# Designs tried in a protein design run: designed miniproteins, single chains, continued (2). Part 55

Each design is a single chain, and the fold is of that chain. pLDDT is the mean over its residues in the fold that is shown.

## One batch from the design tools (miniprotein)

Design m5892
Fold by ESMFold2-Fast:
Structure m5892 (fold): chain A 73 residues (1-73)
Amino acid sequence: SSAEEELRRLEDEFIARARSRLSGLAAQIAEGVIRVVHGVALLLLRKGVPAEEALEFFRRSAERAVEGTLRHA
């Protein structure tokens, strides 16, 4: 689906952002969290949650993952 394609595109963008802003273990933790929240957002899409809500959940969660890891890096 176009929503699942957009979710994969967003995952790639946030992982690239994490890798550009973080290094070592911090980058690995941020990437791991982003991949987990991708799985959650994908589950929400497949259970019929509106695409806009699932994608917004992913964006906010991924942003928090990068920023939270930066605070402890």
Scores: mean pLDDT 84

Design m5893
Fold by ESMFold2-Fast:
Structure m5893 (fold): chain A 92 residues (1-92)
Amino acid sequence: AMAEALARSRALMEEFRKWHIEKADKYIEEAKNADEETQLELLWNALFHYILAGVRDEKAREVAERALELAKKQGLPKSTIVIIESILESLR
C-alpha cells in the first residue's frame, strides 16, 4: 500500500539523518584531542555529515566557524576559505 511505502521511506530518511548526526558527533569528539591539521580534516568531515543530515543549528555553525579559523591559520587557499565562509553564511 502507498501509506506503507511512505512510512518505510520516512523511517529510512530518519535512519539516514541519525547516522550522519552520529558520524558528525564522533568527528567533533575526535577533533577535541587531535592536532590542528587533523582537527581541520575531522571538523570538515563533521560539517559535511551535518549538512547531509539537514542540521543547521548552533552546533553546525560552531563547527563551521572553527573550521574557518583553522583554515585561515593554516594558510589554505582563498578559494577554500570562500567555500567555508559560504557554508557558514548558509547556516544563518
Scores: mean pLDDT 83

Design m5894
Fold by ESMFold2-Fast:
Structure m5894 (fold): chain A 70 residues (1-70)
Amino acid sequence: DKVREERIKVLGEEQAKINEEIVDQLLPALLDTEEMVLEEMERKNGDPALIDANRAAIERLRAELAELAA
């Protein structure tokens, strides 16, 4: 009983650490990559609808990161 509860708690703590890594490392890296893609699309006169969609996605990611960092 207690051994099972302790193991579940440890797994929960490991998941929390993974979530912290996502926020601190993976989401910023993803944001940087998407910003680079947006700049390249704009430079090459890509599809305006895709550019707008990508910009909206970047703004959502920035807002989410700012909220999670607070």
Scores: mean pLDDT 73

Design m5895
Fold by ESMFold2-Fast:
Structure m5895 (fold): chain A 97 residues (1-97)
Amino acid sequence: DEKAIKEAYEAIKNRDGDKAKELKAKNPQAFIEAMKQYLDDVAAQEIAQNPAAKEQIDLAVQMYHQLLDVDDPAQRQAMIAQLQQQIAELERQRALA
């Protein structure tokens, strides 16, 4: 659902943890897709500001996309939680730079 993906993307972008948790519980697949899109966007911005980190960032993004394609729902939820924490930390560091 495109609307669910967009809503999840906005919750992630705005660091609305409560809304993100709710949306993740209601539609995990749309939340995964939104996280992939957000990660790609954040990575592109980071590479533009720090070109020397491109290879490291590209590798990290590729690894997270692969982990998010896991078929086990329980393992997928655990990976979503870890990725959400890392995205929040990256955004926090960027806001302070």
Scores: mean pLDDT 74

Design m5896
Fold by ESMFold2-Fast:
Structure m5896 (fold): chain A 66 residues (1-66)
Amino acid sequence: MSAERLLGAIAGAEAAYEAGEISEEDLRVALEYVRRQAATLPEAERERVLAAIREAYARHGLELPE
């Protein structure tokens, strides 16, 4: 999986949540999935995806997992 695909997954999950298609918990599960997948990426790509995840959590008032 590439950084571009993971960024697309974040955007898709946020769009579904904003449209009322998924719950806040479903959004959190989707973002956690992307975070786990980001661990397989090179450092620069991983940091880019992790930054996008942090932005998504902040946009929706969600707390980052420890």
Scores: mean pLDDT 80

Design m5897
Fold by ESMFold2-Fast:
Structure m5897 (fold): chain A 83 residues (1-83)
Amino acid sequence: SLETLSAVIGHLERAAEALRRGDYESAARHLEAARAELPEDSELAKRIEAILELAKRKDPRAYEEAWELALELSMKQISLILG
């Protein structure tokens, strides 16, 4: 749903902000919250899980991946709202 997508985007934006500050623990919690909004077997949940694993190992790529996914989903949300 659009509501679920908005919730996931919000969690990813908070995760990206935490990653920008080097706060990998807060980022992991936000990524886990984003994943929890989705069915376990969804492709989006798998993408979020991959970013979560980067955050858990304190890989700086986690920031880029979280930011890019948040941007991608935000553009998808805008397209769904505008038709």
Scores: mean pLDDT 86

Design m5898
Fold by ESMFold2-Fast:
Structure m5898 (fold): chain A 83 residues (1-83)
Amino acid sequence: SEEKYREEAKKILETKSEEEIKKLLEEAAEVIENEDKEKRHIVLIALKIIELLIEEGKYEELVKEMIKKNKSISEILKELAKK
């Protein structure tokens, strides 16, 4: 369920370093680009991490601008991994 991935994302944000979180976002982007269906759960967790960061006031304007420019989800994940 969507709630399960949101709870896992919260746990990651509370327990993992910024470096580990960025690495997970990069891995999620690669999963999308490689169409790796077996690792799709990593993408769902990464999207919930981004949702939680936006709710905390981080990267909201950056994500909105990337959506407005028709950036793909993998491109958005890669850009956030660099910040």
Scores: mean pLDDT 80

Design m5899
Fold by ESMFold2-Fast:
Structure m5899 (fold): chain A 59 residues (1-59)
Amino acid sequence: GKELSDRLTQASLTPLQVLAALLVLEDGLSYGTAARSIGSSPSTVRDATRKLREILESL
């Protein structure tokens, strides 16, 4: 529905969120540690990591 379309439109990750997600996926950092590195919340990093992983798995 519209919610899926809105999520795809809003799925543009900031460069800092991409960096934090890569630290989790490639370097094995916790969401909390990566969040502290970019001045964000662990929930934001978790969501960014999930979105980036989905993008990478679709390539």
Scores: mean pLDDT 72

Design m5900
Fold by ESMFold2-Fast:
Structure m5900 (fold): chain A 110 residues (1-110)
Amino acid sequence: NAMDLLTPEEKEKVEKILKDRENYRKEVEAQIQAALDSGDFETAEALRKQYEEELEKKRIDRIKKMIDISPALTGHVLAVEGYSEEEIRKLAEKAKPELAETVVNAHRYA
């Protein structure tokens, strides 16, 4: 398990990242559902599109911050979240292309 390889400090940072992600997702899903429940399908579609764009931006920004802390931590967090090596490579290339190989190699050899 990748989490078992982390220091206590690294594990705390990973747990915070996962909690922040889940809280954001729940908030946006609640807003979309409220619009659907009120019959405002146009607002629901607009919120869904904004959510997808914000999710991608927040995902990439978070990955950039994690890479700045540790490429190995980034690879481990994404693996714990269920991303494959190929998916991790694509996300790292979007975040910091110059460090993408370092992130992938840390995941593979750590």
Scores: mean pLDDT 76

Design m5901
Fold by ESMFold2-Fast:
Structure m5901 (fold): chain A 76 residues (1-76)
Amino acid sequence: DPLEAAERTAEAVVETARFGSEEQREKALRALEELLRNRERALEELTAAVGRETAEEILEILERAAREAREIVERR
């Protein structure tokens, strides 16, 4: 299930931001920023693979995780 996989990825990123090392946090945030930098392309590719509704939900999950992870890192 791609939606469930995205949710697990989001949880892992937030957990890494909260409890990971500086290197782990930087790597996780960089990976998310790389994905979201090309949001329109990512949306088109995901839509082709899993459908528009699921693709939008995946990106929303990842965007939420990226915001939460960044806030956690910035507050430390």
Scores: mean pLDDT 77

Design m5902
Fold by ESMFold2-Fast:
Structure m5902 (fold): chain A 55 residues (1-55)
Amino acid sequence: SEEELQRKKREIMEETNKVYDEKIAEGVPEEEAQIEASRHAQRLSEEFRRRLEEE
């Protein structure tokens, strides 16, 4: 549903922000932290897409 999609997008964004913040706190350069956060978001989005296709 559209409501579920919007909620999941918000969850992915929040999780992505956490990854970014954690990497920065660990001393990872901003550019590298952004890449890692982006990869995490991609993985979550793909997993959600597969789940929708299964259902």
Scores: mean pLDDT 80

Design m5903
Fold by ESMFold2-Fast:
Structure m5903 (fold): chain A 64 residues (1-64)
Amino acid sequence: SMDALFESLDRLLARGRRLIEQGDLDRANALIDALRGMARDSTDPSLKARLNEIVSELEGLLER
């Protein structure tokens, strides 16, 4: 379901934040690249918007 998919994306955001906090930048960047790919391949506007939000949040954390 779409709700289960969005819940999974929230868990990926949490994972990305933890990877950055732990200094595991290689895995964090790999996750961001995977999420960008999902956003590019998605035709659903809501899913695309959520994926782009998650990417932006994680990239913002990497610039600190």
Scores: mean pLDDT 86

Design m5904
Fold by ESMFold2-Fast:
Formats: C-alpha cells, structure tokens, sequence
Structure m5904 (fold): chain A 110 residues (1-110)
C-alpha cells in the first residue's frame, strides 16, 4: 500500500505562527494522502494541529501546514499518511486513509 515520508526532520516557527512540512507519498499503489498532523509538547499535550492537502499519486508530494498555539519550546509533530489506492475495498480504503503510516518531525517554537 501507499505510505509516506515527512521532510524536513526539523522545522522552526514563531509563537502563534505557521510551519510547513512536505510529505512524499511512497510505497505501492496509485494514491495516498497526508492526513491531519498533531503537535505535542514533551508531556503529550496537543499544542497545535495541521491539515494535509489533496490526495496525490504515489511519487507525488503534498504540504502539511502546522498552526502553533504553544509557548516557546520543542514539540513532536506526528503526521498521518493514508493509503487511498483505487484497488482497495471502500471499507479498507476508509480505514487506511486514517493511518496507513506515520511520519514525524521536531518543531522548535521561538
């Protein structure tokens, strides 16, 4: 099935600002998507969210824009990657659209 990789591994944003990650869809199948992203502090509290773009072919890229509500510090970003391949049963496609894979990055808020 389709999966993905997230770049860059580290990104910086100001308090109340935005940062962008690029997801490259990889693996097998014809289509994938970057799903929602969570931004979590060291205690596991959600301090920001991001949303992926439209579905893209395997080998394509999409951007996830993070919106930061936390104080200055270091945060873990987790991006869900979904498999939307046309050969999947609709129920299987719905399940894999929510997390066929996961990419991570570190966000530094300044």
Amino acid sequence: GATGTVTPATVTAPVGGTATLTVTITGEGDEGAAGSASVEDAAGNTRGVGAGGNPVPVGGTTDVTLKVKGAPGTYTVTVGVGDLSSDLDPAVRAATALGAGTGTATLTVV
Scores: mean pLDDT 71

Design m5905
Fold by ESMFold2-Fast:
Structure m5905 (fold): chain A 83 residues (1-83)
Amino acid sequence: EVEELGRELGRAAGLSEEEQELAGRRGLDVVEQVRQMLEAGYSAEELRALAAETLAEDAAAGVPAEQLELARRLLEAAIREAE
């Protein structure tokens, strides 16, 4: 799921097929980052709050809604995999 969401986010961002595969693999790095943050004492709720803040800033900066929704889904998948 995380790899596929990373690949879809890359596709929505207009990346090449090869770059979409790299984005998929980067999705796995997000799982490891989330796991490290949970081990450092962040809660899943805190991670969601931080992500919501970042997504709101990205929306204000003009990032397309499709990319924001994929990024949100990627984070939720990463939290589920890391827990």
Scores: mean pLDDT 78

Design m5906
Fold by ESMFold2-Fast:
Structure m5906 (fold): chain A 92 residues (1-92)
Amino acid sequence: MTRELTAVFNMAVLLAEARERKDPALEEGLEEALEAFPWLKREELEALAEPAVELRREAERAAEAELPEEERERFREELRERVRELVEEARA
């Protein structure tokens, strides 16, 4: 996973969490990131927010499930591919 793809995914999750929790500190952090990184577009983050939160919830459930190491590696690979596809789709 590239640093850019990971950052976009994390910022999309932050956007969704800020909206759900109505937390001004999270909203401020998001605005700071958008100002600091001109390649980070709010439109892309808004398109990714719902899918990103869904993927994060799946990752958290998998971590709690005590999966065998082979299944955890497969899940990590699948998660990386899904993040890549979502970001590419949002940019298309």
Scores: mean pLDDT 72

Design m5907
Fold by ESMFold2-Fast:
Structure m5907 (fold): chain A 74 residues (1-74)
Amino acid sequence: MPRIPAPKSREEAEVYLRILLHEARELDDEATAAEVERMLAELKGLPEEQFAAAFVRRATELVRRLRAAAEARS
């Protein structure tokens, strides 16, 4: 199973989310794209000490959704 590594910085998390946003848009998954955009906005307000855990939890769900969407198109 793909594991989401804990990001070492907000910049790393932002790059990862931008990649997921691009993939969601390529798959026409508007719901997942909207959730990624929400996470990008929320990263600016998350405490430095807690953002990695919050990111990993939500990014794991997003990756599962994108994988399901990709499989459905195959």
Scores: mean pLDDT 74

Design m5908
Fold by ESMFold2-Fast:
Structure m5908 (fold): chain A 55 residues (1-55)
Amino acid sequence: MEEQERLERLRKALEAAGAEVKDDGTIVNPAAGVEGDLKTREVRLSEEGRRRLAA
């Protein structure tokens, strides 16, 4: 479904920003400016993550 591709793009963007996503969808390395859980769709970028993604 389209959401699956959306989540994959989000995952790649998070990894590009320096975060890591586990198989369970758990986001690790919150110091990279990301936090939440991909499976529950509670994924968001902090100010640091947004700044790095925009730069």
Scores: mean pLDDT 61

Design m5909
Fold by ESMFold2-Fast:
Structure m5909 (fold): chain A 87 residues (1-87)
Amino acid sequence: AAREALRARVRELLKPVIVDHKWEEQKDKILPDIVKLYRDALAAGLTDEEIEEVVAQVLRDEFGFDEKTARVIARSIVEFARLLLGE
């Protein structure tokens, strides 16, 4: 399903940032890819809420964030991607 494909792409994109704690080194490299993931997910028919939920699930289930923290981070990522896309 489209959500499963998005989940895999989010995991691979965030892994170097979260595992290596190198956000400052990686952010400029991953921001265009975050925008592309968001755009592709919208094109696949996913809503902002569904994209946020997939990002939160990856953060919680695969990177060990608690539910509240995962949802806050996921919302920030989606809002930032929307801003960068110009929507």
Scores: mean pLDDT 76

Design m5910
Fold by ESMFold2-Fast:
Structure m5910 (fold): chain A 88 residues (1-88)
Amino acid sequence: SEEIERIIEEGARRVAETAARLAKEREGLSDEEYEKLKEEAEKRVRELLRKLAENPELVPIALEGAENIEDEEVRKLLIEAIRAVAEA
């Protein structure tokens, strides 16, 4: 489904960009370190969301894992992305 691919790509981008931005602001990352962290995070979140789309039974454990994310903004965006994939 083109819709589920869009949800995965948009969710991964938003989570990764927010996580990398907060890391840059709090840890003083260089522009190069920020871009690398953003790309790596986007890849990992995309892989997670795709796995959940293919294995819906893993959604509850993924949501439980997301609740352990310390950054509230990142936690909320990841939970929203997981729910969006589950509802598609």
Scores: mean pLDDT 86

Design m5911
Fold by ESMFold2-Fast:
Structure m5911 (fold): chain A 55 residues (1-55)
Amino acid sequence: LPGYSKNHSGAIRLAALLAGVSPREAARAAREAGIDFTGKSSFEIASAVLKALGV
């Protein structure tokens, strides 16, 4: 995903899979929600993205 590290992209893709949306849609939701990925685990990032997607 553009603008994200491999680890952050993986977490966003995991959230997308769990929410049943495209990785691009999950990445857009993450940007719109202003999620700070600094120092967060993949699980924390995925959980925040799922919340932004309304899951």
Scores: mean pLDDT 76

Design m5912
Fold by ESMFold2-Fast:
Structure m5912 (fold): chain A 59 residues (1-59)
Amino acid sequence: GSLNDAQLDQAAKEIARKMVFEGKVIKSLSDVKKLAEEVTGATLNDEQAKKVLAKLSAM
């Protein structure tokens, strides 16, 4: 199912951690979706992936 905003916030924080500590790089929305799947176990649609990217950009 789709993630709520609090779950997307948590996913963004975990992705930011992987970017800093594991050297993960985001080059596309597909990279956001892949990292989100790794941290949440859920596949994001483009709208949710864009929300996560916006949250990451605000950090």
Scores: mean pLDDT 81

Design m5913
Fold by ESMFold2-Fast:
Structure m5913 (fold): chain A 60 residues (1-60)
Amino acid sequence: NATITATKPSAITFNGSKATLPSGTTITNATVLSDTSTTIVAEYLGETITLPKDAVTITK
């Protein structure tokens, strides 16, 4: 599982809805489903979250 940290405020999709992830937010124990040059798709707490690649860091 991976830790995903937001390095700046990020427009995300969580459970199909748009949201903003505050800078400094850390998501621990996520399962990375896809990792592209522009987006990361991960499963967290049974839900799918889509994050912009340029606004987050991933530690596996």
Scores: mean pLDDT 77

Design m5914
Fold by ESMFold2-Fast:
Structure m5914 (fold): chain A 72 residues (1-72)
Amino acid sequence: SLLSPEALAVLREGTKVVSELSPEAVAKGIGLLLDGIGDALEAALKGESPAAQVARAREALERIKALKAEYG
């Protein structure tokens, strides 16, 4: 896989958090998840370390968690 297993694990956690969002927040949550996937893939394509890929994925996860906290 182009993405590290560690980055994929963070993105899978993001997918789970998105599935727990209210209907009003889910579309925005999907957008944040897709942005996180794109950012992690960009890091991988540029030859950045697994740690850099994880950092991009974690930034998206934190934004999704903040969205969940805001909307319930």
Scores: mean pLDDT 86

Design m5915
Fold by ESMFold2-Fast:
Structure m5915 (fold): chain A 66 residues (1-66)
Amino acid sequence: SDRVRQVQRLRQQAIDAAQRGDRDSARSYIRQANSVLGISPSDSLLDDTVDGLMTDSDLLDLVRRL
């Protein structure tokens, strides 16, 4: 329960940061959410995810469902 709430909050913060053009904050929040889930993506995958959140509404919706 607490892990789910933490991940949901971090994802929302990442989405909000990406939508306002704050790549560094979005990247940090995605990394934190992935850490809670035990996932360690590469820097390039994190960068691609942030770029997608800023430019692709389908990827934004997909991330919300992860």
Scores: mean pLDDT 73

Design m5916
Fold by ESMFold2-Fast:
Structure m5916 (fold): chain A 74 residues (1-74)
Amino acid sequence: MDKEEEEILRRAYERLKPTLSPREQRALELVIERQREPFDIREVAERAGVSQATVQRVVGRLQAEAAELYRERE
């Protein structure tokens, strides 16, 4: 992940943060930190204290928000 991808993912996370539980926020923080390496959804779920389905859902929301930010960019 380059600096610009990290910035967009962090901006997407900031937009989602008010709609997320503390555990969902933790899951996304772990995903963002691990973007330089393949992440295991199961490991993220265990560390964040959520289900794997919850990790998949919040990651999907993060990716959708990031895609929207990319489309809004000049």
Scores: mean pLDDT 75

Design m5917
Fold by ESMFold2-Fast:
Structure m5917 (fold): chain A 89 residues (1-89)
Amino acid sequence: SLDEVLARLAELLRSRGASDEEIELWVEALEKIASKLSPEDLEVFLRLLRKVLALLEAGRVPQAEDFTEEEKEMLKKIGPIWQEVIAEM
């Protein structure tokens, strides 16, 4: 679920020295992005987030080859949404 992904992200960021305020801003931004997606796009977005989190938790830097074409298209789609959300924060 989105809540499980956000909890994992919060723990990862906390383990790397992020403040509670920084973690809350990241969680809010991702929740706002998720709210703007269709149910079908939300499923792809959650899969993408889980893949990124798993790579980061393993100490790896995500690379282009780690992503499917569907996940790469999702990255292109959320780019403008991310910019909109950050501008509204």
Scores: mean pLDDT 80

Design m5918
Fold by ESMFold2-Fast:
Structure m5918 (fold): chain A 100 residues (1-100)
Amino acid sequence: SDRLRAEITLGVVEILAGVMITVLEKSLGDKELAELVRRVLDALRALVERLLAEGRYAEAEALAERARERLLEVQRLIDEGDLEKAKELLEELLRELEAA
């Protein structure tokens, strides 16, 4: 994988997270879950930027793609009204990102 694919995938994740934050805050009133999405995005961005700076483009792309897949699952849970499972999945993802 090249650097451009990692940057594009991170951009897609940022858009997805932004939509989720807007829905959580404005439609559902769940500020705590919205703040958790922000924390996940910040941790992901920091890790992807570090990997890119180190020339680890394949790892950066793989990380961004895994985060995209997990956030799509979180979005489905939010759409289904299962905010408890959405929170658990986000907390798990945050722990994994902070441990890396």
Scores: mean pLDDT 88

Design m5919
Fold by ESMFold2-Fast:
Structure m5919 (fold): chain A 88 residues (1-88)
Amino acid sequence: SDREHFQEGIEATERDFAQLEKRFKEVVDSDPKEAQKIIDGLQYALPGLEKMRAEARRLGMDDLAERIDALIARIQKFIKEGEEKLKK
């Protein structure tokens, strides 16, 4: 179903983001170039998540749209904090 597809996509993205957060922490001081690639990759993923959120709302899956919105906010916060660390 559409709902199951969205749920699986959100869960996969949440898992991928958690792995990227962990990897960033491991490399931010030792390999700033690799850390920057993680931030760039997250920035490029945001438009896709925004489209997914809009589609979830269009289909009346407001609970999933709110979950995607929370995920977008977490990713945006992480990008900002990561960019600040990379400027040092």
Scores: mean pLDDT 89

Design m5920
Fold by ESMFold2-Fast:
Structure m5920 (fold): chain A 70 residues (1-70)
Amino acid sequence: SEEKLKTYKFNIDNLLEAGKRAYEKSKEEGEKALNAMRIFKDRLEKLGYPQETIDYANKAIEELEKLLKE
């Protein structure tokens, strides 16, 4: 449902914000957070989560990857 998708996006947004805060502490902590987000996305795929949720998680991963390339 649209309501569930909104909840999943909110949770993914929180993970991205946590990853950004980890990066602010050090590049190494940011890289660990990025790896954790990738593992999380892989688990969502294995559990058959909606493609829109997976796509949103991929966008969050890409955003954190861009920060780590600074």
Scores: mean pLDDT 84

Design m5921
Fold by ESMFold2-Fast:
Structure m5921 (fold): chain A 93 residues (1-93)
Amino acid sequence: SAAYEARWEELRPRLEEILLEIFNSLDVNKSGYISGEQLPLLVQAMASLFGITLPEPVAKSFAEVLLKGRKRVYPSDLVEIGEGLLELLTRMK
């Protein structure tokens, strides 16, 4: 919806900073990537930027769609994943 697109534009000036804070909070081992059970948590944290609380099963499903078989997420992937989440949220409303 237009509301989620407006929220994404609102976040854009600080987006890289916000996404890196989320990434670093989940990359507790400082591996430089997020994988496995942390992937649904990343999706939940990103959805919270749009004011949405995703249940764990929904976040897991969204992670499968957004990652398209990728096993690891790197900081350089975060904006692409965020844009994909925005599209998914807009389509599923």
Scores: mean pLDDT 80

Design m5922
Fold by ESMFold2-Fast:
Structure m5922 (fold): chain A 70 residues (1-70)
Amino acid sequence: ASDEEIDAAMQQLSLAVTDTALSKKIPRETVLKTVEEVLEGKMSLSEAAKRLGVSKSTVSFLVKNYELYK
């Protein structure tokens, strides 16, 4: 990941996580744990989307950028 790519990913992740937590009244920690469970294969994208109350595309975007960040 380039420096520009990391910076963009950080902004997108922060915005998406904060917006999701604020909109759904879900703690940021819960959002991050859900993404981690998807990355570990413990949870599907559909289950994560249902738990967070967002689309599968949003969960996929968070997972993809989380991998690119670190």
Scores: mean pLDDT 66

Design m5923
Fold by ESMFold2-Fast:
Structure m5923 (fold): chain A 62 residues (1-62)
Amino acid sequence: NAREKALQAVKEFADTLRAAGYPDEADAAESYLTSLINRAKTDEELEALAKQVENAVADIKA
């Protein structure tokens, strides 16, 4: 569940970057953040990653 939420946040972040005209940055961010999710050992780490990505999405939309 926490992993699915983190992956969904990464997808929304990448989609937001692509919509803003940054497809290469979106691809790089998606690859990097997915790697971090795959390395996460605890739900707390996954929740922290999801929050950080959600904040990044909010900053782009501001």
Scores: mean pLDDT 81

Design m5924
Fold by ESMFold2-Fast:
Structure m5924 (fold): chain A 57 residues (1-57)
Amino acid sequence: MILTVERLVDASNEKERKEKIEEAMKELGADEVLKEELKPSDSPSGKQLLVIVLKKK
């Protein structure tokens, strides 16, 4: 099963990006990260949209 999730992250903070990926894997029971991508967001906080593509067995 392939799952796509979106999280708002501070692009200047690599630790937050890693933590959001780990959270998504744990929440969804995913085994593998296939892709991660930062996109512009409409967030008033200036955060970017982290798009994570995950694989679950």
Scores: mean pLDDT 78

Design m5925
Fold by ESMFold2-Fast:
Structure m5925 (fold): chain A 106 residues (1-106)
Amino acid sequence: IGLSVSRVLSKQGLPIPQTLQEARDYAQAHLDEVREEAVKILEERIETVRELAKKNPESKREVEELIRRAKELVKKLQKAQTVEELEQLEREADDLLAEAVDLAKS
């Protein structure tokens, strides 16, 4: 949640939240904007993983499966209606993409 809120605020030239609670409070007041930014961040991370996988063809099948699962999370993020849902889906995406990055680098 902090990264999504920070990117929204930075694009507007506003101060970045100093605490997790400040980020959550902003997300609660601006849920649609923060959700849209979270989707963009996830899509950017998926593209980064795809580029890494090109350097390690042996991991392609496993990485593609994790990307497929991450794309399902993008669909869920687009429908999220609470800050708690956004945070949970972002954590699930972080876990999947971290695994994909590790596979692509090894």
Scores: mean pLDDT 80

Design m5926
Fold by ESMFold2-Fast:
Structure m5926 (fold): chain A 55 residues (1-55)
Amino acid sequence: SAMEEAGQNAMARAYLDFASGRWSKEEAIAAVREAGRKYGLEEAAERVIAAINAL
């Protein structure tokens, strides 16, 4: 759905912004959690947070 795609794009953006050094880990994790709650993708958000913590 468009809502699911929007949430996935927001989380991917946060991951890339952290990986490129644009955002702190704390900023990226907060943005991913917010997107997970907002778009009903909390399980996907926890997977992205784990990936951020593994970097």
Scores: mean pLDDT 85

Design m5927
Fold by ESMFold2-Fast:
Structure m5927 (fold): chain A 69 residues (1-69)
Amino acid sequence: QRLPASEVILRLISQASLTQEQLSKLTGLSQSTVSGFLNGKVADVMTDKHRQALRLAAQKLGLPDSIFE
């Protein structure tokens, strides 16, 4: 099953002990985009580009791809 964007972002922040600003810098996504997903100001659905950016960040942090399931 697909996880919502907010859940994937929360898992990345929790497991890597990141702030949302640090995640923004690591993914290349704007801080407002990351905040928007977490605060429900945008649809809780990731585009393929957002998924690829978050997956690349997870790989750089040494986290398993299972966080996206």
Scores: mean pLDDT 72

